# Ledger of designs, part 19: designed miniproteins, single chains, continued (3)

Each design is a single chain, and the fold is of that chain. pLDDT is the mean over its residues in the fold that is shown.

## One batch from the design tools (miniprotein)

Design m8630
Fold by ESMFold2-Fast:
Structure m8630 (fold): chain A 57 residues (1-57)
Amino acid sequence: RRFRALRDVTLPVEPPVTLRAGEVLSTAELAERLQISQSQASNVARLLISLGAAEEV
């Protein structure tokens, strides 16, 4: 499953990770970028969608 960032979002991880507006990522790609598990990345994606910072595609 994939999602799209609706605006530039900087995630509070070390080092900081920025998703650019219009960027489309799968949960696996987000997990790799953040160096977290796929389940944690799924939770991050749901949070971003609930905040209006991302949409499911």
Scores: mean pLDDT 79

Design m8631
Fold by ESMFold2-Fast:
Structure m8631 (fold): chain A 73 residues (1-73)
Amino acid sequence: MLEHLEEALESFEKDFEKLKEQKENLPKEDIIQGLERGLGELRKLREVAPEELLPRIERMEKELEEEIKELKE
């Protein structure tokens, strides 16, 4: 279970980096929707994650929330 959760987090981190790189190449609305979807999945993962992974998940949630906020302005 733990290894699968770590793999899921690594996938989220990679997808987030890809979205940041594509900000100028994709419609703003598509990027926002992708980030909001990712944030929803991270929040679900946080509910089942062991304590040792919580700081990593919380960091990702904060980064996604900040990026969404900047894009929506």
Scores: mean pLDDT 77

Design m8632
Fold by ESMFold2-Fast:
Structure m8632 (fold): chain A 57 residues (1-57)
Amino acid sequence: LTPGQQAVIGRAVLDARDAGWSDQQAIDAAEQKARQLGADPQQARDLAQRILDQLRG
């Protein structure tokens, strides 16, 4: 993922969390955003998991 793709996908994960979505829904949102950007969906899912883990502390 490029830095720009990481920023956009990361924002999608944070937006999903702020909307009260589950971890699975946030990961799915990251994958869909990656598809829209022409980015690798698996790398987006991995990024989403890392962000969610960091937010749990």
Scores: mean pLDDT 83

Design m8633
Fold by ESMFold2-Fast:
Parts: sequence; structure tokens; C-alpha cells
Structure m8633 (fold): chain A 100 residues (1-100)
Amino acid sequence: SGEEVLELIREAVREINEVLAKALPEGVHRQLTEELEAWVEKLEEEYRAGKISVEEVVERFKAVFDMVLELARDLGAPEEAIEELERIRRETLERLKELL
């Protein structure tokens, strides 16, 4: 269901934020965490209002994850953190595919 997709995306964002909190300076990761939480809330609102499809939810998640990976690299996150983010991306996309 679409609610299961949203729950999985929210879980993935939580895991992303935990990695960023360990990898980046406090002020930098807090700003990214606030932006990602706001993005998820808007995504959930738009889906529940019937403005976007579950397929569009998944595509927007892929795009945001790619932006987060690029930004984490640009901000100097260690390689181990980038590898953990890429693991979260792969596992989340595999689970999303099973729900669609």
C-alpha cells in the first residue's frame, strides 16, 4: 500500500539522518535533518491529499537520495558514511520494489 511505502521512506530518512549526525559537524547535519524531515512531511501530505501517485513518491525519493549522497560527499563525509548511505539506498529501493 501507499502508506507502507511512506512508512519505509520515513524509516530510510531516519537512518540517513543517523548516518549524517555521526559523519558531519552538528550544525551542518542538523540543517540537513530539518530539510529532510520537512521534505518527508510534504511528501506524505501531497500523497494523502491525492496530489501524487505512489510511483511519483518513489521517484521523488530516488531523486532526493541522490541529492543527499552528492551533498554528503561535497560536505566531506568520510567514505564509510557514504558506503552506509549507499547501503541504505540499495536496501530501501529493494524493499520499495517488493511493495509495488
Scores: mean pLDDT 86

Design m8634
Fold by ESMFold2-Fast:
Structure m8634 (fold): chain A 83 residues (1-83)
Amino acid sequence: MSAVADRMIRMADAVIASVRAELPQLSPDVQAELEALIAELEALKKQVAAQPADVRAVMDQMGRVVQQMMSLVLAARRARALA
């Protein structure tokens, strides 16, 4: 169980770092939306760290947040490429 929790935390950290690296190049509206999602992912990461045995309880929500973050980043990159 802790090994799964550790993997989820590492994945979340990698996603947050990747998104933060691109944040300054995105529009203010997209930045605000991604910052809110980063805060949500950080809260879920804290939940997993506090109760690593309960990682399955938050896995689906973490996955949804990561998917939404990646979709926003890809949409923003596409919008910039088309501008």
Scores: mean pLDDT 78

Design m8635
Fold by ESMFold2-Fast:
Structure m8635 (fold): chain A 113 residues (1-113)
Amino acid sequence: DEERRRLLEAFREGLREGGASEEDIERRVAELERLLREHSLEELRREFDIEEGVYALVGGVYKLLGEEELAERYYALAEAHRLLAVAYDPSVPLERRLEAAREAGRILGELAA
């Protein structure tokens, strides 16, 4: 519970660092809290891993089409979801998970700004 709160706080601070509005920060944190209530950590991590792969694939397609800005956006989404999977992996040391949550938030905040 304390660990969950610290991870959500790190994610929130990342979103703010990335430039997300307070409304977007509250919405995204509430969405993550809901996912954590409705899914096991194993299920949530699998979903983040799948999303990473899908976003990376979409980014690759845009790169092949010469759409560099869209490719960068989708690669950033892939990286954020890779970091979220790390943040919610209980086998990873808490310090690394907090860093991952904050960085995932920062990337998503930049994309929302």
Scores: mean pLDDT 89

Design m8636
Fold by ESMFold2-Fast:
Structure m8636 (fold): chain A 81 residues (1-81)
Amino acid sequence: SEEEIRDEIEDVFVDLYLQALAAGDEAFAAAVVARMRELNANKASPLEMIEAARELVEESALPEARKALLLGRLDRIEARA
């Protein structure tokens, strides 16, 4: 369902936020939360949320292996959207 898909996308945003905090990047963590709030306020579609999450993952300073895992999760969610 769309609700299940939205929950899975939000889990990726939360995971990215927590990984940014663990890395000491409080500014990026705040930006992730702000972006998720903006998307929800604007009633963004699941696909728009997935695209925004991909952009944030690519812009992050996370190790490439962690980015690959997050992007892989988004790809699997999109295949069911």
Scores: mean pLDDT 87

Design m8637
Fold by ESMFold2-Fast:
Structure m8637 (fold): chain A 98 residues (1-98)
Amino acid sequence: MMFDPDLLAQGLVDNGLDKNGVKVLIKKAYELGFLSQEEAKELVKKLDDGADIKDIVTEIFQKARDSGASPAELTRLVHTGMHSTEEEAEKAIKEIEK
């Protein structure tokens, strides 16, 4: 599948993706093998340090594309980020930081 990570990230932000959604999306990308634990921790740190949500999401989708992510895996990432609660975000961060 050819997709533009920047356009996909912008579309998610325009549709209300927030910091809690990004945290769960980082965890899901790590679980799917698109991010190492170190890369996931670095993205969480950037987010906590005030980095732009679109930039972080663009990096996640670039890594997913470079890893050969399937359309189904991309759909799961999008759905996970857009339907996340604050509780799920806190749990996701604790699992990444272990």
Scores: mean pLDDT 79

Design m8638
Fold by ESMFold2-Fast:
Structure m8638 (fold): chain A 90 residues (1-90)
Amino acid sequence: GPLDTGVIPVALDPDGDDARGVLNVELPELGVTKLEVVAPGETEPLVGFAEIDADLNVSGGLVGVRTGQRVALGPGRKEGDTLKVEARRV
C-alpha cells in the first residue's frame, strides 16, 4: 500500500544497563535512514520486529532470548535521519 513500510526485523544486544540496536532502514520519503531502539534495564539480547507507518508511528515487539520477557515498542522520535524508539515491558 502507499504507506506500507513493511516489517523490520530488530535485534538488540546488551550494552551496559540497557539493550540497544541501531538498524539501517531505507525510508528516504520519511527522511529516515536509521532506526535506534533502546530497551532500558534489559540485560539480555532481544529479538522481534518493528512496523513504521508514514506518520512515523512505531509498533511491534521483542522477546528476550533467555527469559522470554516481552517488550513493546513505544512512540518514535525523529532526530535528524534517525528514528529513536524506546521498548518497555508489557
Scores: mean pLDDT 80

Design m8639
Fold by ESMFold2-Fast:
Structure m8639 (fold): chain A 60 residues (1-60)
Amino acid sequence: MAYAVDQNGEVREVTQVGENSFEGAKLGDEIILDGKKYLVVKQEGNIGTAKLIGEGKLPP
């Protein structure tokens, strides 16, 4: 299950639509997927494209 954490710390579910593409993700969001953290570096409409930056967990 993929989650986006925005710059205000809000957590939202997002849908993976490609290898590094997530529907509902916005530019600057952090994506948490399978214990990995990604940073959304591009946004086209409702699709964010993310780059792997390390290990990640959802905030408490």
Scores: mean pLDDT 80

Design m8640
Fold by ESMFold2-Fast:
Structure m8640 (fold): chain A 57 residues (1-57)
Amino acid sequence: MTPRDHARAARRAAREGRSDEALRHAAFASVGALMRELGVSREQARELQRLGKELLA
Protein backbone atom coordinates (compact mmCIF):
# COMPACT_ATOMS: atom_id res chain seq x y z
CA MET A 1 0.00 0.00 0.00
CA THR A 2 1.18 3.52 -0.78
CA PRO A 3 0.91 6.42 1.73
CA ARG A 4 -2.04 7.66 -0.35
CA ASP A 5 -3.74 4.24 -0.14
CA HIS A 6 -3.41 4.43 3.65
CA ALA A 7 -4.91 7.95 3.71
CA ARG A 8 -7.89 6.77 1.63
CA ALA A 9 -8.31 3.71 3.86
CA ALA A 10 -8.23 5.96 6.94
CA ARG A 11 -11.00 8.15 5.47
CA ARG A 12 -13.14 5.09 4.65
CA ALA A 13 -12.62 3.49 8.07
CA ALA A 14 -13.49 6.77 9.82
CA ARG A 15 -16.68 7.09 7.75
CA GLU A 16 -17.65 3.54 8.75
CA GLY A 17 -17.06 4.25 12.46
CA ARG A 18 -13.90 2.14 12.73
CA SER A 19 -11.86 4.82 14.50
CA ASP A 20 -8.99 2.57 15.68
CA GLU A 21 -8.50 1.18 12.16
CA ALA A 22 -8.68 4.71 10.71
CA LEU A 23 -5.93 5.91 13.07
CA ARG A 24 -3.80 2.83 12.35
CA HIS A 25 -3.95 3.65 8.63
CA ALA A 26 -3.13 7.30 9.40
CA ALA A 27 0.12 6.10 11.04
CA PHE A 28 1.32 4.79 7.64
CA ALA A 29 0.00 7.72 5.57
CA SER A 30 2.07 10.75 4.63
CA VAL A 31 1.08 14.14 6.02
CA GLY A 32 0.42 15.41 2.48
CA ALA A 33 -1.83 12.46 1.65
CA LEU A 34 -3.82 12.95 4.87
CA MET A 35 -4.25 16.67 4.08
CA ARG A 36 -5.52 15.87 0.58
CA GLU A 37 -7.84 12.94 1.40
CA LEU A 38 -9.29 14.26 4.68
CA GLY A 39 -9.26 17.99 3.83
CA VAL A 40 -7.40 18.89 7.04
CA SER A 41 -4.54 21.27 7.81
CA ARG A 42 -0.91 20.14 7.94
CA GLU A 43 -0.95 20.55 11.72
CA GLN A 44 -4.04 18.35 12.09
CA ALA A 45 -2.65 15.78 9.63
CA ARG A 46 0.54 15.51 11.72
CA GLU A 47 -1.56 15.10 14.87
CA LEU A 48 -3.58 12.25 13.29
CA GLN A 49 -0.36 10.55 12.14
CA ARG A 50 1.07 10.87 15.68
CA LEU A 51 -2.11 9.49 17.29
CA GLY A 52 -2.08 6.58 14.84
CA LYS A 53 1.52 5.73 15.71
CA GLU A 54 0.64 5.94 19.42
CA LEU A 55 -2.24 3.47 18.87
CA LEU A 56 -0.04 1.15 16.77
CA ALA A 57 2.51 0.80 19.59
Scores: mean pLDDT 81

Design m8641
Fold by ESMFold2-Fast:
Structure m8641 (fold): chain A 104 residues (1-104)
Amino acid sequence: ARAEVRAHGEAAIADLRAAARLAEEKDPELAPEVRALLRAVEAAVQAALAETDPAEAREILENLYLGVEARTRRLIERAREVDEEVARLLERALEHVRRAAEAA
């Protein structure tokens, strides 16, 4: 569980970092929203990995997924109008957040 949470969490963070960099180049207005999503994911993943109770770690990641899902799906639709790769990275990041929550 913890190793899978780390793997999916790190993958989500990597995809969001790549998405933020591409968004800065393709749509500067999108970049701050991607960076806000990155900060939320980084904070929650770090908190979950520091947590010793698996139930509390799972709650942190489930609350993260529920809190960002709708916003991220709106960002994906906006990104598709700008750059298909940014949209794809955001979709992969959201899937990794979901899988991190399931692995906790």
Scores: mean pLDDT 87

Design m8642
Fold by ESMFold2-Fast:
Structure m8642 (fold): chain A 108 residues (1-108)
Amino acid sequence: MENPLDPELARKLLEEGKKLLGEGNFEEAIPLFEKALEILEKALGPDHPEVAEAKLYLGGVYALLGKLDEAIPLYKEALEIYKKALGENHPKTLETEELLKKVEEAKA
């Protein structure tokens, strides 16, 4: 039985959530991404890039469901983590900025 705070368990949950997204099962993906995020924050700390990735997927699910008020803060938090951990010009930071802009434009 795996340690419930093991980052590898969180990575498996992210992969299961991604599979559900591919199948169009958006609401079913939410609890998997939430659990992965909780494990990663506890195991790696809140400013780790893998925490930003989990927030980005959770925000993406909310955006796909039209829940933009829930998606926007998750994308903003992921962007802040990537800027601090990887730098403002890193590809993941720039990709997250583009996703945030698209979601903010969809709300406007």
Scores: mean pLDDT 85

Design m8643
Fold by ESMFold2-Fast:
Structure m8643 (fold): chain A 61 residues (1-61)
Amino acid sequence: MSAEEVLDKILSGEIDIEELAEKTGMSVSTVTSRASAAGILRSAGDFEAMDELLKPFVEAV
C-alpha cells in the first residue's frame, strides 16, 4: 500500500487512527498530527516528505 493510499484510507475512516496508534506505538494525538501534516504536504505537492512522514504507518498496515 502506498503512502497516498494509507492517507486516503485514514481520511475516509477505512483505517482507524486508534488502530494505527496501537500498531506503531505512537499516541493517538501523534498519529492525528502526522496525518494532518501529511495532508498539507500532499496538497503542496511534496510527496517525498509525505512518504517519509507516513512510512511507519505504511509499514504497520
Scores: mean pLDDT 84

Design m8644
Fold by ESMFold2-Fast:
Structure m8644 (fold): chain A 98 residues (1-98)
Amino acid sequence: SRFKVGDRISAVNVETGKPLRSAVSGTTLDPADVVVTAENQIKSLTHPQDVYSLSEVEGDVFSVTDVVSGQDLGRFSLTVDDDAFAKPIREAVEKVLG
């Protein structure tokens, strides 16, 4: 199943087991602090400049590239994090996206 716009994504590096890092600040992004904004694109909720392009490798594994810098960040396992939609925001997103 492909990700939908508004899905909150847990992105974990397949080699290191570490979460995706901000290309702007260099800090580790919190798991599920990443949202699908378009087909093959995810974005940080905390950093407007952290936009990542996804290239499908195999199953849930994607090659992740920072759109602004062009930096290849490596391969990440991407999963939808249900807990990221906590409280009223979950219901609002589900009504808009169907």
Scores: mean pLDDT 70

Design m8645
Fold by ESMFold2-Fast:
Structure m8645 (fold): chain A 86 residues (1-86)
Amino acid sequence: SPLARRLLEKAKEYFDKAIQLAKEGNLEEARQYLVKGEEYAGMAASFGLPEEAAKLLREYAKQFRDLGYTEFADLLEKSAENIEKL
């Protein structure tokens, strides 16, 4: 649906901002943006794009892991697993 695609786009925006904030050392605000991105990805899954949402979460988990932000990567991988069980 158009709504699910827009929610997925918002998830990307929030994850990109979380990466930027993490690189700047603002881990507290990065976590807030990461959580909002997860919420948007979950909503996108609920409105008909679960496979795309899970894939997006795993792609950003890899980016966070490659940057050394293991806790953020683990959170996103867990979110992807939760969606894949739907």
Scores: mean pLDDT 89

Design m8646
Fold by ESMFold2-Fast:
Structure m8646 (fold): chain A 98 residues (1-98)
Amino acid sequence: AAAEAARRAEEEARRRQEEARELGKKAIEKAKELKKETEEGDLKVGQEKLDEINRLISELDALGHKDKSSREVYEEAAKELKEIGEEAGKETEKLLEK
């Protein structure tokens, strides 16, 4: 019973980390998609897509605060999204200059 409980706890922690990696990966893919739309769209589209990227970052940050076992995974994903958002922001600024 005790050994089985320990195995179940480890399996749950592993599943949470796997879930976090999958959610982070999907968020990164969506952010890259939004960045591409920022590059292809007008200034208004670019701003709307940047706001959506910022919302995804906030969601990952909130998830990391809820679960300590997967926090590092969510923090890494959020950092990558911030970099994508910065690149998308620079592209939107180019539209203001043109």
Scores: mean pLDDT 77

Design m8647
Fold by ESMFold2-Fast:
Structure m8647 (fold): chain A 117 residues (1-117)
Amino acid sequence: SHIERAEKLLEEARKILEEMKKRGLVNDEAYQLFEKALEYLREAIKSGADRELVEKAASYAIQAFAVNNHGRAATAVAEAYLKARQRTPEQALVDVAEGIVKALRELLEHPPEPIPR
């Protein structure tokens, strides 16, 4: 189901975020905003995909990426949310969760800055 998919994505996002924190890839302010994003995602899952909670999850994730100086990742999550707004609440929840996981994974595997060139 969409809810089970979203639960799995939330667990994946949490694991990636913890690894990013361990590797020094996320600042303290961004970490707090990511924690809020994942909390709202969890509440959206519990509510059966409440649209307002999905929007709050996306909003906090966008803010977290921006505060962590990852504008491209913030834009990717914003675009995922804009597409999600036109879908069913359950699909929107999955689309936002997938957008967050994909953006976190990309930054963990391919950190764009601070490699001097």
Scores: mean pLDDT 84

Design m8648
Fold by ESMFold2-Fast:
Structure m8648 (fold): chain A 84 residues (1-84)
Amino acid sequence: MVEEWVELARILLKVAPDGLASREEIEKAAEELQKRGSKIPKELLLGLLETADFDGDGVLSREELRKLLLALGVPEEEIERIFS
């Protein structure tokens, strides 16, 4: 599970290099994760990402993504490696 969240974060950073993931970019990342054989349903993945959008502006920031990864049990060191 942790490895799937790390992969999601890497895909999101690739599709949203400015650090602000739009709904379209989030959907693209979810589809890419599914294509790679993730067993996490796309609907669940999108729901978790929408819940992490604390501002409700339809954009997932780097700070929101970092907080989500921490809540999902990804180690802080690993998160910092992904974001560096």
Scores: mean pLDDT 71

Design m8649
Fold by ESMFold2-Fast:
Structure m8649 (fold): chain A 65 residues (1-65)
Amino acid sequence: SDEDYEIVLLQLEDPSLSPEEKYAVLKKYKELYPNDPRIKELLDYVLKNSKDEELKKLAEELKKE
């Protein structure tokens, strides 16, 4: 849903969440909404804005699936 998408974006911007927690949020959203075209937008957001190299690597792998 649009609300769930907004919650994911807020969590990705939350400095209190670890890279592992942010990856878990992205993976869970993809599992719940596998056909949502905004999944690519969420992954691209992480690749552009994250400072964590492991999170970016995991997002790139998730984008290829």
Scores: mean pLDDT 79

Design m8650
Fold by ESMFold2-Fast:
Structure m8650 (fold): chain A 96 residues (1-96)
Amino acid sequence: MKEIEEVLKKVRELIEEGRFEEALELAKEAIDRLAKTNPKEALELGKRAIELFIEAGALEEALELARHLLEVLPEYVPETIGLLLRVLGEIIQSEL
């Protein structure tokens, strides 16, 4: 879990600087590494990173990260679909 916290800290810092694409790429790289060794930790990192993007209004990046999780974590398809639906709900609310 310490490695997840370090990645999330960096993702948050990049988001605060408006560097959304770099934050997305960092999160995706960390998820890809964890998915091979500990897919449950990859899911947790993805969930928390998606919330950081949602809080910042970076809904396009949140959506892309949710899609990436669906692709790299086939064992957690129900959870990854739930995250994708959550981001879509935020997008709908932001447009209404």
Scores: mean pLDDT 84

Design m8651
Fold by ESMFold2-Fast:
Structure m8651 (fold): chain A 75 residues (1-75)
Amino acid sequence: DQVRKDYEDWLARLPEQRAQALAKGLSQEVIDALIEAQKEVAELYLEHPEDLELLEKKNKELLEKLKPLVEKEKA
């Protein structure tokens, strides 16, 4: 299962990617929110790999949820 392997590889790199994001000046709050959003989408895809409508709906919900945090980071 390539998707599961890609997800596991991504999880293994999270500490390094988090450190890089912090070094670039992103807040811990924004980094945590982005990581959790990516986890939710990845886990949903693993559970329902052919349900593209469900994935699109989840992505839209997460974008709306994250929009205030991203705007705060840009401000």
Scores: mean pLDDT 75

Design m8652
Fold by ESMFold2-Fast:
Structure m8652 (fold): chain A 73 residues (1-73)
Amino acid sequence: APATPFQRAALAAASLLQRKGFVTIDEVAEAAGVSRETAERALQALEKAGHIERLPGNPPVYRLSPLTAAALA
């Protein structure tokens, strides 16, 4: 079966984070072809898991946590 919107968002977020180390909700939504709400939920799940951290701003930016970035180096 094809991936769910949430799974597509999570995979897109992971790919973007691996490529450039940071991502916005809009970039994930565009890359995955999902709503901003679904993209935000995927990024929040990664943040809760400790893989990324949210930086304040408008729009907010999510970046790889130091531990996850070190593991990918």
Scores: mean pLDDT 81

Design m8653
Fold by ESMFold2-Fast:
Structure m8653 (fold): chain A 58 residues (1-58)
Amino acid sequence: GSVRGKDGTSIPVGGGTASAIGQLVREKGGDAAVDTVRDAGSGDNAIRAAEALAEGGK
């Protein structure tokens, strides 16, 4: 699937990646999830997806 990004466009991340990030936001909260994705050395699209999901995951 894809996630709507803060920079105004759909972010193409695989369905599994989107689900994993969504679970991480649910488990740790938005800011901690973004931090975790960034610390893991994930690609830019994954970080952007985490930020977008963090906005909605409050």
Scores: mean pLDDT 69

Design m8654
Fold by ESMFold2-Fast:
Formats: structure tokens, C-alpha cells, sequence
Structure m8654 (fold): chain A 100 residues (1-100)
């Protein structure tokens, strides 16, 4: 399987799981899923030679981890906006990987 195919499968699985968790009002689970997906995509990106993208994904994963620790102080809208940003970032990393 190519790195791009691995990233696309990870994104699809992540998007479906996040949508499910949001419907269940499990916002902590959705953020945990996003954090773990960012870490896994960073690993795939690094193996593909996308070192700058991998570093940025890890930085965003650390920010999501801080949100998880501070979840009681976050609105549902703040959490949903962060999750949308994560999914958009993952799509952009895949697009950059496809250019190589």
C-alpha cells in the first residue's frame, strides 16, 4: 500500500469515527480520536519523507491533547471547530503527498 493510500484510509476511518462520537455527544472521545489520527498520520508522513508536515501534525496533536485536558472549559462549538480544522489539515497533508 502506498503512503497516500495509508493516509486516505486513516482519514476516512477518522472522519467516520469522529462523526459517530459527535452524534453520541462524546466530545472527549472525538478529540482523542483526532489526536491519535494526527500522530499516526505524522508517522506515515515521516516515513514518506514529509518531515515538515510530520512535525506540524505532531504540534497540532499536542494542541488537541491540551484541549482534552481542558475539555470542561470548552464549548461544543469550540470542539467541533477544532475537529473540522484537524480533518482539513489531514486532507491538505494528503494533497501534498500526492504531488510527490
Amino acid sequence: MSYVEKMKKLLEKTEEEIKKLIKEKNYKGALQTARDALKEMAKIAEEAGLNEEAEYLRIVAERVDLMIKNIDNLSEEDIESALEYVLKLMKEVIERAEEK
Scores: mean pLDDT 88

Design m8655
Fold by ESMFold2-Fast:
Structure m8655 (fold): chain A 81 residues (1-81)
Amino acid sequence: DKEKAFEIADRVARGMRLGGEAASEVAKEYPELSNDEILQVFVAAAGAAIQALVDGMSEEEAYRVARETAKKKAEEILKRK
C-alpha cells in the first residue's frame, strides 16, 4: 500500500516541524539546556508529534502533545544536573 506509505511520510515531515517548534519554545523557557540537550528534547517532541498525527490527531493536538513531551524531557534532563 504505497499510498498509505506516502501519507505516513507526510505526517512524519509535519511531526518533525511541530517537534522543532515545540523544542524551540522549550529552549527559550529553559536557557540552561545545552545544544545537545535541546536535540534530545527535539527528538522526543518530534516522535510524540509524529505518533499523534499517525493516530489521527489534529496538528493542534499533535503540537500540544509535542509541547508537553518537550517540557517533560527538559525537566528530566535538568533533574540529572
Scores: mean pLDDT 84

Design m8656
Fold by ESMFold2-Fast:
Structure m8656 (fold): chain A 71 residues (1-71)
Amino acid sequence: MEVSAGVVVETDNEEASEQAIKAAEEAGAEVKYTRHGNTLLLSLTAKDEETLKQAIDAISSKAKILQITPL
């Protein structure tokens, strides 16, 4: 069953934002995003909870996670 989460991350620049998005997508999540200054708002959808956790961990390796909200 598909699972979704909203993730708010702090990024230093646009390149870091792109790296965080790419890392989540490479982990198997579908990513929708909105950038507001140094803050990136991500909506992640994954096939299962394990894939979602891998995507969140991948983002954490590239950017500081400020908030995670289950959807």
Scores: mean pLDDT 80

Design m8657
Fold by ESMFold2-Fast:
Order: sequence, then structure tokens, then C-alpha cells
Structure m8657 (fold): chain A 95 residues (1-95)
Amino acid sequence: MEKERLEKAREIERLFWEGAPVERLRELAAELGETAANEEAEVAALQARRRAGVPRLIEAIRTSEVPREVLERILEHARYLGLEEVAAAVEEKLA
């Protein structure tokens, strides 16, 4: 269960950085909802994104029609990890 969620988190991270289409981002939304109970693994994945992929993540947030619920979850995780640039991009899109 935990290892399966970690593998999904890694796939989500890769898809986001590669500029995944809106359809895949909606799947990421469902995955974030499912893995919310495994917050530690998601925090680790988001920290890895900060190190290598923040610019790509911001681009994906700005260019994709992501559901509000997904954006709100991304915002919460970004704030939790101190990813100010990601949080600002989500807030801009929600405003």
C-alpha cells in the first residue's frame, strides 16, 4: 500500500514536469485525493519537485484547466512545503 502510493507519487511528479495534458492532471487530482492519507510520502514527492521541477510545475498549473479542488490541494501542499512560487501560481489562477 505505502510503496504503491510512493510509486504513484513519482509518476505524478514526472507527468507534471513533462507538461502532462489536462486529462492526466485530472487523474493527478484523484490521486492526490486518494493519497492525502499518506501525507508524508506526498510531502517528500513535493520536496523533490521543488529541487528539480518547480518551473515546470508552475507552467503546468498556469496552462492547464485544473479543477478548483485540485488547485486547492496543490496550494495546501505548496504552503505546507514552503513552495512560495507554486503557491503564488495557484493563488493567481484561483483569483
Scores: mean pLDDT 60

Design m8658
Fold by ESMFold2-Fast:
Parts: C-alpha cells; sequence; structure tokens
Structure m8658 (fold): chain A 77 residues (1-77)
C-alpha cells in the first residue's frame, strides 16, 4: 500500500467520521490534501471507482464514498 493510498484511506475515514457520504473536490485540490501529484490522484480515483470504493460525478466534481470504501480504508490502516 502506497503513502498516497494510506492518506486516501484517512481521507475516507475522516469523511465517514464527520457523517459525510460525499464531498465536492477537484483532483488538484485532493492532490494537495494528499501531498501527491494530480496524475497519482487520477490513477488512484480511477482504481477506487473501478473497485466500487467511490463514485465520481465528473459534472459536479463530487466524490461519493461507498460502504465498501469505508471497509477498504479500515483494512489499509
Amino acid sequence: VSEAEKKFALFILSLDSAGLKSIKISQSELAKMLGTSQSTVSRLLSRAEKEGLIEVDRKTNEITITDKGVEWALEVL
């Protein structure tokens, strides 16, 4: 598990702890929060979406965290 994946897991758990199921955030803003490149975030989000850990609405830049995503984050940390 990469450092970016661990930080993304923490991000998911932070949203869950706040009672949030979704957040409006651009890939560039997320890259700044995770301390990584936009290309790394793009690949991370693509894999997470493919595995059903998140849902991405490209029209609104909204990321929805799934229950599977929360479970994954707990396993990574």
Scores: mean pLDDT 84

Design m8659
Fold by ESMFold2-Fast:
Structure m8659 (fold): chain A 65 residues (1-65)
Amino acid sequence: MQALIDEALAAAEAGDEERHAALLAQLQAQPEAERREALIAIARHQARVFGLPESVVREREAAYR
């Protein structure tokens, strides 16, 4: 799981939309609990990289819980 998360984040940062979409599809195929944790981790990483407000991260986490 963590390797897929790391690879998806790297693809997003590189602007490789096709690879990013394929990796997200693989993450979404995981069991629901693992998928939620992966999406939360991605949201937190994006907040750090793009400087998103903590409120946006909390809203995304609430949507996945």
Scores: mean pLDDT 68

Design m8660
Fold by ESMFold2-Fast:
Structure m8660 (fold): chain A 90 residues (1-90)
Amino acid sequence: SIAEQILAQVETLIAQIQQLMAQAQASTDPQQRQQLIEQIRTLLEQGRRLIRQGLEVTEDPELALRLSNLGFVLLGAAGEAEVIERQIER
C-alpha cells in the first residue's frame, strides 16, 4: 500500500538522520556541524510531511500507530539537533 511505502521511506530517513547526527556530534569543526544540522533539518521536514501524507491515506489503525510512533522519533531527533545548534551559536 501507499502507507506501507511511506512507512519504509520514513524509516530510511530516520536512519539517515541518525548517521548525520552521529557525524555532527563527532565533528570538531563548527562550520561542518552547522552544515550537518541544516541537512538534518531538511530530512526532518521531509519526514514530517511523509508522516502527514501516510496518516491521510491509511485506513489501517496499525499503520497509523506505527507512523505516529515514527513522528515521536522525529520529534526527539529535532530536539537533539536544536541542542547541537545552540552549542554552535553560544
Scores: mean pLDDT 87

Design m8661
Fold by ESMFold2-Fast:
Structure m8661 (fold): chain A 100 residues (1-100)
Amino acid sequence: SKAEILRLLQEAIALLLEAYDKATDPELKKLLQEAGYLVSLARELVLNDAPRAEILRALERALEKLKEAQKLAEKQGDTELSEIIKRAIELVKEARRLVE
């Protein structure tokens, strides 16, 4: 449902804000900001009943940035940050599944 998609995206945004606050590396912060923007964009598109293709594109772009951020956090040995980002990825993937 629309309400479930919006809840998942809002939870992902909250996790990304937590991840951003915990991150110290500027490149990781930039990836988290870019991912956060794309998740927020997807949420706005869902709220406005935008075409499914536009919503899916925003979610796919968000997942690309999130996966890059998770790999960077993992490479830096930040297990806690990597796990927070992984949870955000799972929420965005579930939102994408419900949009399809």
Scores: mean pLDDT 91

Design m8662
Fold by ESMFold2-Fast:
Structure m8662 (fold): chain A 61 residues (1-61)
Amino acid sequence: SSEKIAALLKYVEEYMKEHNIPLEYFPKLVAIALEVHREHGATLSIEELIEKVREALEKEF
């Protein structure tokens, strides 16, 4: 859903600010968030999807 995607993109932006991640990595972080949405977006809430994105980003960085 568009609402879920928008929430995940906002979370990626906030995560980058919090962790001082350079803007050049934005496409990579967005790709991770969109992969989580592709796999789980139909079954999980926004809150649960954000948690999965957080876990995936912490594993990469």
Scores: mean pLDDT 86

Design m8663
Fold by ESMFold2-Fast:
Structure m8663 (fold): chain A 57 residues (1-57)
Amino acid sequence: SQEELEKGLERAIEVAKTSSPQGAVAILGAALRELEEKGASEELIERARKELQKYGG
């Protein structure tokens, strides 16, 4: 479960890199919300927040 959540975040990060800044914010924002809803580790949630901040989210 945690490993699957980590892989999902990694996929979202890769997609965000090839997206517009607005698209990246939407993708990473959705990923962050999913991690929080599914009770991901604090480490994964922090990683998602840091990635989102790179795009001004």
Scores: mean pLDDT 83

Design m8664
Fold by ESMFold2-Fast:
Structure m8664 (fold): chain A 116 residues (1-116)
Amino acid sequence: SPEFEKLLEKLKELVFKAVEALERGDLEEALRYLREALEVLREMIEKFGEAAVEADPAARLLLEGLLALTGEVAWRLGREDVARRVAEVLRRFRAGEISLTEAVEELEEALEELEE
């Protein structure tokens, strides 16, 4: 789907911007891009369904990237509790123990906690 490919490209761009913000030490900007990326991923699930998004290797890898980056931001903010929880979510998602939608929900909760 052309719309799926456009959202996937937007997701990739936002993940890249989060990495660049983190490399500059701009944790607030990194969190902003991570939240925007999560919104795009949720839009993809709502429009195309969980199964279609979960079957896409690029979408799965981008979610893994979002989890890893969120964990790194949490560690740099001194939120070891959030960082450890996100690392466990990433491990379970990679192991196939949780669905893509469950991993997205856990990521949303982590990002909300990092906003206060």
Scores: mean pLDDT 90

